# Ledger of designs, part 44: designed miniproteins, single chains, continued (4)

Each design is a single chain, and the fold is of that chain. pLDDT is the mean over its residues in the fold that is shown.

## One batch from the design tools (miniprotein)

Design m13595
Fold by ESMFold2-Fast:
Structure m13595 (fold): chain A 70 residues (1-70)
Amino acid sequence: SMEEQAKKYIEKGKEAEEKGDLETAIEYYRKAIELTEGRNKESLTNLASTLLLAGRADEMFRLMELRGEL
């Protein structure tokens, strides 16, 4: 299902974060959000936190304003 695939992408994103690869983590969280049309709270929260940590706060604010559009 889309939910199972999204969970796998979230796991890959977390693994990338553990390795310090924030850009790869962002990519995987975005894939999870795309599969769930922005409705998966865990992927949205993880993406927002990782964007902020990566210094990409403008993208984080845009994500929060447009959640459900992704």
Scores: mean pLDDT 80

Design m13596
Fold by ESMFold2-Fast:
Structure m13596 (fold): chain A 68 residues (1-68)
Amino acid sequence: MIEEIVKKLKELIEEIKKDPELDSAERRKKLEELFKELGKKYNMSVEEILELLKKENPELVKEIAKLL
C-alpha cells in the first residue's frame, strides 16, 4: 500500500518537474487529483494518506510542499 502510494507520488513529481509550463495552481490540481484517486483505491481519506506519508516518508511531503 504505502510503497504504491509513494511510487505514484514520485512519478507525478517527476512529470511536474519535466513540465516547466505548469503553474502552482496546475501542480496543486494534479496532486489533489492523485490524492483523491489513491483515497478511493485504498479506502482512505486524503488526510489519512497525508498522515501516513508524514510518518513513513516525511522527505516526500517536503518535496510536495516545495512544488506548490
Scores: mean pLDDT 78

Design m13597
Fold by ESMFold2-Fast:
Structure m13597 (fold): chain A 70 residues (1-70)
Amino acid sequence: SVEEIVKETKEKLKDLLENVDSLSVEELQERIKEIEELITEAQEAGAPSEELKELKKIYEKVLEKLEEKE
């Protein structure tokens, strides 16, 4: 369901933020790619804009951390 995709994506994003310093750039990029696919699936499935905004907010924080490692 859309709700399950949103929930899983949010949990993965939060876990990634908490563990970003322990991951290599390659591992972080791989996980980001998986999350991007999940966000796309949620959007295509018609997830509410409020949920998509929340996911995007956490995703942007992860991207900021990736840039710090590059």
Scores: mean pLDDT 80

Design m13598
Fold by ESMFold2-Fast:
Structure m13598 (fold): chain A 73 residues (1-73)
Amino acid sequence: SVREELEALLAEVRELLERAKDPSIRAYLERLAREIEAALAELDSLSPAEARRRLILLGAGLGLALMALTVER
């Protein structure tokens, strides 16, 4: 379900926050975590299509953070 995928995404973002050293990357991940939490809170009010679109965009945000972390090292 979209809820399970968002919860898994939030868990991954939180794990990366424990490992990230750069303050800018940490700030980005903290913002991303808040956006995922907001999506989870609104999930029951979203259409299935809107919920899936939010998941895709938030997942892309995590992908960008992962790419940025390769530069940190």
Scores: mean pLDDT 84

Design m13599
Fold by ESMFold2-Fast:
Structure m13599 (fold): chain A 89 residues (1-89)
Amino acid sequence: MLEEMKALTPEEAKEVLPAAEEAAASADPSRRLQGLIALGGAYYALGDYEKAIEYLEEAKKLAEALGTEFGKKLAEELKKLIEEVKKAK
């Protein structure tokens, strides 16, 4: 996840935004979660750290709300990622 965000170029980030926005609006929690993480990664690659943090915080809350072991681990990784983005700005 973190390595995937750092691998995105600004050009690639612009290309994934429409699909990420559609996924983030999904009624399916798993698809919505993937979309929110993708939006966070794309905005990080574009240098918009405020939006990146906003979407990653939403993803973290959704992961915690899943009530699963997977969701708990994902929320912990998202928390680390949010702190890394905050340190970049």
Scores: mean pLDDT 79

Design m13600
Fold by ESMFold2-Fast:
Structure m13600 (fold): chain A 78 residues (1-78)
Amino acid sequence: MEELRKKIEEAIKEVQKEMDKYKPLIDRYNENLKKAQEALEKGDVETAQKYLDEASKLRKQIIEERNKIYEKFVEKLK
């Protein structure tokens, strides 16, 4: 079973490296949420909504890319 453990650990490391490529999308998502919060504190609901809409688009992209990485990980274990 030691060989299986090593194979799993190697696959996890490879998935982690792929996930790091998507950090800029996650950072952009968090930046849009911050700008939405700042707009709400100023009473600018229209601007806050625009930033929330951009965050929603980025969240969809992050989920799609994450799912692709997960599928690649599962295939490696076969």
Scores: mean pLDDT 76

Design m13601
Fold by ESMFold2-Fast:
Structure m13601 (fold): chain A 86 residues (1-86)
Amino acid sequence: RHIDDEELKEELLEGLRAVAEQEIAAGRDVEVNRLLLEFLDALENRDIEKVRKLLEELKKLSPEAADLANLLALSLINAHFEPKTS
């Protein structure tokens, strides 16, 4: 992919942040969503070290959330063509 995905990346991060804040306000999975907000902030700031640290913290609370966050990070950070067969 040679198109500029920065705008889409930023919009997705803002959308996910809004959802996480709404979940916190509703009292659902507050700690997980709090860490997710920090993770999204680190992704937006392109801070790979913080992304790794927050992903580890997410995995301690929710392996499911950590797996989803890892897939999101890979999709947003590595916008390259990858062979489907190896």
Scores: mean pLDDT 69

Design m13602
Fold by ESMFold2-Fast:
Structure m13602 (fold): chain A 73 residues (1-73)
Amino acid sequence: NAEAYYNRGNTYLKLRKYEEAIEDYNKAIELDPNFSAEVYYNRGIAYTLNNKFDEALKDFNKALELDPNFKEA
């Protein structure tokens, strides 16, 4: 379930476990690439906090592509 991986990824992000958060977001996207703009946005945040700025920018752009009204991307 993409949502379960996304929710666990969010928990890892709150625990500052950025690599584990990224892995769970990757699994959520693998299971459902169009699940939500939020999964790409939150993976972008995890990438930013892990100093992966190019990957973060790509994810923020993808979040905006999936939801052009996403103001947090």
Scores: mean pLDDT 83

Design m13603
Fold by ESMFold2-Fast:
Structure m13603 (fold): chain A 81 residues (1-81)
Amino acid sequence: SIEKAREALEKGDYRKALFYAGEALSENPDDPEAHILLAEALLKMGDYEGAVRAAERALQINPDDTRAKELLEKAREKLGL
């Protein structure tokens, strides 16, 4: 559930956020919000490579998503890119 993933992120429970974002993607693999929430959770957990991949997926679905672009930029910066 997207709502549960967002709630988990707000509470700092990044593992639950990953789980619920993954659950949402199992139901709708093309949900750009689920990919964004996945990218945010991965970035918070220090999985910068995973965050890049998730943000790129969100941009493939919605190329003009400013939040996905910002997450991609932050994750790449953390990787020294």
Scores: mean pLDDT 87

Design m13604
Fold by ESMFold2-Fast:
Structure m13604 (fold): chain A 50 residues (1-50)
Amino acid sequence: MREELLEEQKRLKEEMDKLVAEGKITPREAAVRYTAEVLRRIGDAIDEEL
């Protein structure tokens, strides 16, 4: 579960970097989206571990 979370964080970072490179979002918006999605996935993983 933790390893999967770390791998998803890496993928999400790569996706955000790609969107910035494509001009679809700003680096600031990428940071906001990354943080929100990381928190959501951490919450889901904690709920399953409980």
Scores: mean pLDDT 74

Design m13605
Fold by ESMFold2-Fast:
Structure m13605 (fold): chain A 68 residues (1-68)
Amino acid sequence: MSPEELLLKAAEYLKKGDEEGARALLREAREKYGLSELELVELIAKLEEEGKISRELALKLIELVYSL
């Protein structure tokens, strides 16, 4: 699974109200791919710009990244 696929799955968990599931996937992306907090935020912004996630979900994911 790519980092982008993990982030999309985290967005789906947040949409369902599963914040802990989303947080676990964000940690997995950091640990397995060596992504920094900034790189995670940049990927989330890219997915929002590509129309793959809503602005509201992107903002919630970014808040979760800063609280990891």
Scores: mean pLDDT 83

Design m13606
Fold by ESMFold2-Fast:
Structure m13606 (fold): chain A 63 residues (1-63)
Amino acid sequence: SVETLIRQTLAAIAAGNKDVAKELLDQLEKAGYISKETAERIKKLLDEGNYDEAIKLLEEAVK
């Protein structure tokens, strides 16, 4: 479910597991729950080590 996918994505970000988080973000984008632009912005934040901002942006996007 989308709820499970969102929780798994947030958990991966919180754990610092960038590769898993990016794969889950791609799944959220392909399922239409977030835009491609939003997914790419979150991925950039992950690459910068800005996990708190990545979490906030994802939570805002799926609200």
Scores: mean pLDDT 86

Design m13607
Fold by ESMFold2-Fast:
Structure m13607 (fold): chain A 54 residues (1-54)
Amino acid sequence: SVSERIRRLNELAERASKATPEEAQKLADEIYREMLDFYDNAEKVTKEALEEAK
């Protein structure tokens, strides 16, 4: 799930770089929101994966 979220963030960033200024600002807000959710969720997912690995 973490790798899928990273991929989604990369795709949003690439789209923003090719977008119009107005669209790029909207995408930047979306990327920022996704990053916050990603870090919050990534800590839980990472801990769960580490527990399963041990």
Scores: mean pLDDT 73

Design m13608
Fold by ESMFold2-Fast:
Structure m13608 (fold): chain A 73 residues (1-73)
Amino acid sequence: SMNEQAIKNFEALAAAAPDSVLGARALASLGEIYKIMGKNEEAKEYFLRAAEVAEKAGDEDLAQEYRAKAEEI
């Protein structure tokens, strides 16, 4: 399915850029896809991981945004 392909693409991107803003955005995109699929636990986990990667990349504003998205699920 198109969702399966998107998931694989974002997983590969997150793995290739693990400590970058790009990697954080890839993980957040996975969180959004899982939320749309109704998989709220997986969505929350991906947003929390996105926040950790954003913080490691030095983007605290982005990290706070992703933590807020996780808390709203």
Scores: mean pLDDT 86

Design m13609
Fold by ESMFold2-Fast:
Structure m13609 (fold): chain A 106 residues (1-106)
Amino acid sequence: EVKITQPESVEAKEGETVTIPVTFSKDVNGKVNWYKQKEGELPELLIKDTSTLAPGVDSRFSGSGSGTKATLTIKNLKKEDEATYYFSVGTDKGFSLSPGTKLTVK
């Protein structure tokens, strides 16, 4: 039961760099992942273990973090990046999933 705090929504323009910051209540030694979910689709793994880009994911996506903080960065934002972005924290008791951040691209 890790408490995760992130923005409910973020809006940015196509071509911009956007960042989605999160904080969480327990340091888990980087066992944190980022996911992208479009309406009607299954969640896609983007970033594993804080900063490892998942296979097949566009290099415009990157992750960073330390302690109880993490950030997802998307460079050269595209309309196809409109989605809800979820964050997970792995613990010895399982994992916790964030409420998600809805990204809107103008």
Scores: mean pLDDT 84

Design m13610
Fold by ESMFold2-Fast:
Structure m13610 (fold): chain A 65 residues (1-65)
Amino acid sequence: SEEEIIEKLIKEFGLTEEQARLVVDLVKAGKSIEEITEELLKIDPSLSRIQAANAAYTAKKLLEK
């Protein structure tokens, strides 16, 4: 479910609930991994690029099923 994906993003990548929901919304809007990564870093520059990109990749992979 969508909630399970949100919980995974929070637990594995240290995102806030709001950040995890944003990632899910951007995937549903058809945004690329790169676009999602840049949006996360714009909102929270304390995130590493690698963690942001892996969160985006994980959400996209799980939601496109």
Scores: mean pLDDT 84

Design m13611
Fold by ESMFold2-Fast:
Structure m13611 (fold): chain A 73 residues (1-73)
Amino acid sequence: AQAERDAAVAEIDKILDGGAKINPEAKPYYEKARELVRAGGTPAEVSKAADKGLTGGQVLAVIQAARRANAAR
């Protein structure tokens, strides 16, 4: 439900916050990824937006969290 979706969004926020500490210049891409998650974007759309300055492991973690957010709808 909404609480489960909010928890998944918070996990994505954590990953993107970590990425922004390493790559501050990629913040606009991370903010777009956050907006897509909150707007109910697909895991593929969120992953594509976040796939700027993140490691492969961070991208995978975002995909997994986005899948959980969608499942909690």
Scores: mean pLDDT 73

Design m13612
Fold by ESMFold2-Fast:
Structure m13612 (fold): chain A 67 residues (1-67)
Amino acid sequence: ASELSGLERAVLLTLAKYGEQTASEIAEILGVSQSTVSKTLNRLEKRGLVERKGRRYSLSEKGKALL
């Protein structure tokens, strides 16, 4: 499927707007639990839509193309 869930899209848009963020920072911005954001980021990373550097996540080129 080429479609993103609403939460997956919200996470990608947050990274597009604010740049590199931790799961905790994204959770604060979106008003959801850090656990929910971490699980979503793990799925997005496996799809190649975000990149992880330590605790921080950024949009990949593939992720930007879906926005």
Scores: mean pLDDT 84

Design m13613
Fold by ESMFold2-Fast:
Structure m13613 (fold): chain A 60 residues (1-60)
Amino acid sequence: MIVVEAEFESLERAIGAALAAIGLDPEAKVKVEGTRVTVTLPDTEAGREAARYVREAAER
């Protein structure tokens, strides 16, 4: 199981990252609290890619 917590510069980016994670892995469990996103993902290739995407998106 992979858990990623990331804070974004805006609510729009936070929501976008959450939707992208679900799109990459439909089993993704997402919590959005303002600009903070917590994503729980399976330890699979899809889950790892979704986790990487969320982390990289937060660093922009």
Scores: mean pLDDT 79

Design m13614
Fold by ESMFold2-Fast:
Structure m13614 (fold): chain A 89 residues (1-89)
Amino acid sequence: MSEEEIEKLKKFFHLFDLDEDGYIDAEELKELEEALKKIGIDIDLSEFDKDGDGKLDFEEFIKLVEKIEEKTGDLEEALGKIIEELTNK
């Protein structure tokens, strides 16, 4: 990943990390899963939760993003759609 992509991913991760603990918690993961399904991406988020704690750290989040890019072919478009779904509440 380029430095620019990592910077964008950090900003995107911070959007979900509402309590600023460095993790996407179980409630935030459900919102992310719902946003992904709305844009046509069916990903089992539990496969990225390596620790089984119901949370995603930034490393696990990067793996999820790589899978989104694999399924969509356009990471920036997919991330933009997810952000729109999450912010348009």
Scores: mean pLDDT 72

Design m13615
Fold by ESMFold2-Fast:
Structure m13615 (fold): chain A 91 residues (1-91)
Amino acid sequence: SKEYFDYVLKGSVALAQGKYDEAIKNFEKALELFPNDPYVYYLLGIAYYKKGDYEKAIEWFKKAIDRLPKDSPFVPQVEKLLKEAEEKLKA
């Protein structure tokens, strides 16, 4: 729907501007309209990672991987960020 795309766009713009809480709010609204979207899960993971909430970032990246086809070229990109978030928690 147009409303879903409007929330994803607003969230992505907020993310680019470093407005991480605003980005999260808009991505959560997108998930209310279309739950289980691995792309929005990935964007939530990035927003929490940039905010320094590595535990939440790991949770969202894992949800993204769980919803992607196993052969998706996007999986290694999400797995790389998941590993980076996990390494931040070890330090």
Scores: mean pLDDT 87

Design m13616
Fold by ESMFold2-Fast:
Structure m13616 (fold): chain A 77 residues (1-77)
Amino acid sequence: DEEKLEQADKYIAEKKLEEALEAIKSMKNPKAWEFYRLGLVYKHEKKYELAIEALEEALKLDPEFSAAKRELEKLKS
């Protein structure tokens, strides 16, 4: 994407907020959501190995966590 780093920050923050609200609303697996959120933070900081580990932990806790699966596939590509 041909955008400034600040726009990426805002996009990530907005996505995290939406996902946080969905997780709070559902409350089905708060631990999986916490690892997913942590993975997004590491990804934003370009700590890709830590991001992958966090996202894999989210998927271990919730194998149907589509958002975590998509982020993992993107990072492994």
Scores: mean pLDDT 71

Design m13617
Fold by ESMFold2-Fast:
Structure m13617 (fold): chain A 73 residues (1-73)
Amino acid sequence: MRVRFKPAARASVLAELRQELARAEAEGDAETAAEVREAIALVEAGDPEGLATLARLLITRAVDRALEERERR
C-alpha cells in the first residue's frame, strides 16, 4: 500500500500550517506560533504527529472564530 502521507497531501498540510503560523504571529501568540513551527518541522520530516497538531489547531480556531462572529453579530 502507498503511504498514507502523499506528497500532495503534505504540501496541502504545510500550506495550512503556514497560514496558522502567520495568524498566530499576527495575534502575538508566541506559544501557538512555536507549536505550529514544531508541527511544520514534523510534517516536513514525514512525521504524522504534525497532522494531529494541525487538526487540533483548526478545531480551536474554528471555535474561536464562531465565538468572535457571535460577538460582532
Scores: mean pLDDT 71

Design m13618
Fold by ESMFold2-Fast:
Structure m13618 (fold): chain A 101 residues (1-101)
Amino acid sequence: SKEKEEIIRWLEEQGISREEAELLAELYERGKLTLEDIEEIVERYKTEGVSVLGALYDLIKKGKLTEQDVIDTAEELRRRGVISEDFLREVQTYLEVKSTE
């Protein structure tokens, strides 16, 4: 959608990678994140040095979305060729490690 494209462009302007921007924008389009949730992720990334996946995991801990919502979204983006296989593995590995800590 045009709104998804505008979110991706804004995220890249904030220094978020294209693949991270695509993941966040798709989670928004799927109703898993609000714009306020995305703004919180960006603020924490820029102000606190928290990674995008780290801030996203903190939202999972707060019950705003599930680990499975993120994994399913990343897998679909990989099927579309929008993200790399390496980025998909990074997302899966990060969430698996955090869920066992």
Scores: mean pLDDT 86

Design m13619
Fold by ESMFold2-Fast:
Structure m13619 (fold): chain A 85 residues (1-85)
Amino acid sequence: MDRETFLKEVEAAVHLIAAVTHLLAGKRYLKEGNYEEAIKHFEEAIRHAQRALDLAQEAGNDSMVRAAQEILREAEKLLEEAKKK
């Protein structure tokens, strides 16, 4: 692995952690009935997951691509749910 690929994987990992953190926060707010805060957190989770996906694809890291896709799909589903409330 060269430095450029390694740095892309590190940046992707940072975005995955941010995406998961926002996803968990959004789920908490959704459970509490705070739909405005839930929506904001799910939108941030989507933004970070999409950036992680792009970086993971550029790095050729299939495991990170799969992780980012799973987070993105869950966040998008929960965002739609929160908006219907």
Scores: mean pLDDT 90

Design m13620
Fold by ESMFold2-Fast:
Structure m13620 (fold): chain A 62 residues (1-62)
Amino acid sequence: ALSKLTPEEFAILLMLGAGFSQREIAEKLGISQATVSRRVRNIMRKLGLRSRAELAELARSH
């Protein structure tokens, strides 16, 4: 469930669904790309996703 995500992780998921790159998300949130990458990995783990393709599909669907 998306309720497992922090507000920051949820914002990152929405931006990925909108087609933003990790670089653009980092600039938009004022954080490093390494932090965005770690957040993406945490989102995948919390949602039980095995690939970034599955994450992208979920982000586009919600």
Scores: mean pLDDT 77

Design m13621
Fold by ESMFold2-Fast:
Structure m13621 (fold): chain A 79 residues (1-79)
Amino acid sequence: GTDELARLGERAVQLSKEADKAVKEGNYEEAAKFYRELADTYRRMAEVAEGLGQTDLAAHMRRLAEESEKKAEEYEKKA
């Protein structure tokens, strides 16, 4: 339910912080890994939101997943 979305949201915040830290340290391989995990987390949030009938939220989470995946690809190229 919504509590599961909140838990996944907390995980997304933590992964974003870890990715930012890796980027600042020049560890692009690790940053890419965190962005891939972040994309997976947003996809899980989209699935939960869809199950709750929250179609707009699910669509937004899928877009965030695509953006995170794109960042992972960009940092993989810099590694």
Scores: mean pLDDT 88

Design m13622
Fold by ESMFold2-Fast:
Structure m13622 (fold): chain A 79 residues (1-79)
Amino acid sequence: MEEEMERLLEEIRELGEKAGEALLAGDYEKAIEYLREAKRALERLAELAREAGDEELAAAAEKGVALADEAIAEIEKQK
């Protein structure tokens, strides 16, 4: 469980960086794809954090999901 959460945190970080680079390049479709993958990883992280009793991490991951949804919606307005 701990190792899976660590992998998810690293994946989320990498996907966030890739999404940011895609946005700077004007590649909105790629940015949305990376954000959708990051959202999936954040949802999984929230589940694992709740199972582990890490309410702080679970809340942070859930906030990350909401922010990803907002970012996707904003980028979709640019398509």
Scores: mean pLDDT 84

Design m13623
Fold by ESMFold2-Fast:
Structure m13623 (fold): chain A 65 residues (1-65)
Amino acid sequence: MDVQRQVAGEIAVIGELEKYEVKISYSGDTITVTVKDRSPEVEERLKRAEEYLKELGLKLKSVFE
């Protein structure tokens, strides 16, 4: 995947989830975000990040521990 797209996607995810503990990984065009806590607030922020990533041609996968 294009490094510039990956960096932009990562920045978008960090911006939405700055106050939460997250792990980010890449696989092709998919960014996987692992979050320890599941809450409506976290899900709402992930939803916003997903919409932004979609505009960059990237996919978001959310995983909760």
Scores: mean pLDDT 72

Design m13624
Fold by ESMFold2-Fast:
Structure m13624 (fold): chain A 79 residues (1-79)
Amino acid sequence: MRYKFTVTAPTEEIAKQLAKEIEAEAKKFGLKVKTQLEGTTVTAEVDVEKVTTYTALAIRVVGLALELGAESVKVERLE
């Protein structure tokens, strides 16, 4: 299953920090992540075999976004 996170940060500096933190969290789960940064928007795509792994990562990504003052977080399942 492939999921996409789109996070809009208040600044480009926070967006860069979010990208690094998302990569670090994905690595803790042994996941392959494709992170793209465009201005204040961070896009991260992950491929997971288990919904529970996705849920754990999603909780952490949303938590990081809230902590760093993100303006929006969108999560999409890609089919």
Scores: mean pLDDT 82

Design m13625
Fold by ESMFold2-Fast:
Structure m13625 (fold): chain A 73 residues (1-73)
Amino acid sequence: AEEVRKITEEEVKRLLEAAKKVPELKEELEQTAGRVMYLGGLGSGSTPEEAKKLAEEARRLTKEALEKAEKAL
């Protein structure tokens, strides 16, 4: 639970930093950060198995959003 939350918080920080640098994608990046943060919150109350799946989904969403932001730079 703690590890999943720490990972998702780091990924949210990266998404919010990208949103500041790419204003045209700010809304989309902030929405993705909100989704990742929500998954991290669910992980805090989940079984270790479910927390793993939530962390994998959060990583996937972060990767896709950051790749899109890099293309816009």
Scores: mean pLDDT 77

Design m13626
Fold by ESMFold2-Fast:
Structure m13626 (fold): chain A 59 residues (1-59)
Amino acid sequence: MELYRAVKDQPKTIPTMLGLKKGDIVELLREVDEDWALVRSLKTGEEGYVGKGVLEKIE
C-alpha cells in the first residue's frame, strides 16, 4: 500500500475529483499520467482523482 499526504488543500471542482485538505492521507490506487493519480481517502474511503503536485509520499 502506497500512502501519500496532501501538502495543500485541493477543492473538489468536478465530480470525479477527490477533495483534500492539507494533512489528509490517501492510498495510491493508480497513476493516470504525469499530473493525475487515482487515490482513496483513508478518512472517508472515497475514491477520486487528485493532482500529483498536492501529494507527498509518506512511505
Scores: mean pLDDT 81

Design m13627
Fold by ESMFold2-Fast:
Formats: C-alpha cells, sequence, structure tokens
Structure m13627 (fold): chain A 59 residues (1-59)
C-alpha cells in the first residue's frame, strides 16, 4: 500500500532527524528524544491513518 510506504518513509526521516539532533546536542536526553519520536509518530499516524511503530524499534 502506497500510504503505508509513505508513512514508513516519513517515520524513518523523523527518526534520522531526531538522531542527528541528539548527535549535535548531547544535552538532549534519551527520554526527550523518545518523546519527540512518539509525537512525530502520532502526527504521521493521524495524517496517514496508519499506526507506525516508533522509538524503540530500529537503530
Amino acid sequence: DERLRRALERARAAYEEVLARKAADPSLTDEQARAELARRGAAISAETGIEVPVSDALV
């Protein structure tokens, strides 16, 4: 499904952006990074109608 593919691509992009921010700012805590990923995942799910697994899944 094209919607699923786009949702997963957006989730991956969000993960990479948060990871890059954490690398640039070591004062950003793991908890704050996970919260950011959760919020971005919720936004993607709301826009696409697809629940995307975020945060704890992939490195």
Scores: mean pLDDT 72

Design m13628
Fold by ESMFold2-Fast:
Structure m13628 (fold): chain A 61 residues (1-61)
Amino acid sequence: RPLSPLEVKILRAIAEAGEEGITEDELAQKLGISRSTVKRLLDRLEARGLVRRENGRYFLA
């Protein structure tokens, strides 16, 4: 399967944020991982069309 467990956790956190969206820093704090790791995973998810970015916040695509 193409999604890692950590990618699934990020997608769930973005879904929970809903229409308000969520920032890289908020995701890093919520998941207890580095901002650099969050950015790398978000870049992959965005490239796959699973998430979108608006004004520094992430939403489900």
Scores: mean pLDDT 83

Design m13629
Fold by ESMFold2-Fast:
Structure m13629 (fold): chain A 82 residues (1-82)
Amino acid sequence: LSEATKLLIEGARALNAGDYEKAVELFEKAIKIDPNNAGAYVLLGRAYYKLGDKEKAKEYFQKALDIDPNNVEAKRLLAELE
């Protein structure tokens, strides 16, 4: 697996375990390696939403759509927050 993919897997595990701050850190590291991965922005937005930061969650879902306008997950999550 690529380093970015490993970070996304570890971040998703942290998110599922309720370690939201750790999930943010891991997803931000993944984005630094691969800044054009729309899925990574979706995961980062989900982590911020779990931390109670709805504004940052919306911002990152929008960034995912800026990269991939057809990202169905980002569209669905952004609509749920409006």
Scores: mean pLDDT 87

Design m13630
Fold by ESMFold2-Fast:
Structure m13630 (fold): chain A 80 residues (1-80)
Amino acid sequence: MSREERLRLLGIIVEVVQEMLDEGITDKEEIIKRIEEAIKDELSPEQLEKLKAQLSAIPDDASLDEIVAAIKAAVDELLG
């Protein structure tokens, strides 16, 4: 993945997270769903499955800050 592809993917994720914050969404399942829908066309099937696995490892009682941190970590892992 190129630096530009990484910045684009992170930009999409940040935009989706900001929209969810503005709506007051803190539910893990809804956060995961919205991120997957936003980036599914930007990732290969293999990268998407890795991202899903990383997001599924987030505890159900995780705070929004913990969810955001886990998403950033998952993206960094996908990018090398």
Scores: mean pLDDT 73

Design m13631
Fold by ESMFold2-Fast:
Structure m13631 (fold): chain A 55 residues (1-55)
Amino acid sequence: SLEEAKELAKKTVEELKENGYSDEEIKKGVEDGLSQAETEEQKVAGEEALKLVEE
């Protein structure tokens, strides 16, 4: 489940970049999502997405 959350986060970040969202825009969206995250899966997915955007 956590591994699936990480894979989904990676695919989502890739799709957003392909649709013309900037790294800064994606990062802000991920940060907002993390501030509202209630489950461990949401937190793990958000942290993974943030790491991918910052690289």
Scores: mean pLDDT 76

Design m13632
Fold by ESMFold2-Fast:
Structure m13632 (fold): chain A 93 residues (1-93)
Amino acid sequence: AEAGRATARDARGAARAARERQNVEGGAAAAIAGIGAAAQGYLGGDEAAAEAGEEAARAGAEAARAGGEGDAEGARRAGEEAEEAARRAEEAA
C-alpha cells in the first residue's frame, strides 16, 4: 500500500510538471509515472488504483503529443487531467 501511494504521488508531481512545462519531455515523464502507478495498482490487486494510473499515463501521453505540436493549452489541460487521475490513484491505493 505505501509503495502504491508513493508511486501515485510521484505521478502527481510529474503531471504537475507536465502542466507547467507544456512540452514533450514533461508529458512523457507524466506518462511513465502513470504507468508506474498502474503497475503498482495491479501488483497490489487494487483495480481502482490501476485504472486511475492508466488514465494518468494516457493523459500524460496526450500532454506530450500536444506539447510536441506546439499546443500549449492542450498540453496544460492534458497535464491537469493526468494530475487528477494520479490523485485518484493515490486515494485508491
Scores: mean pLDDT 85

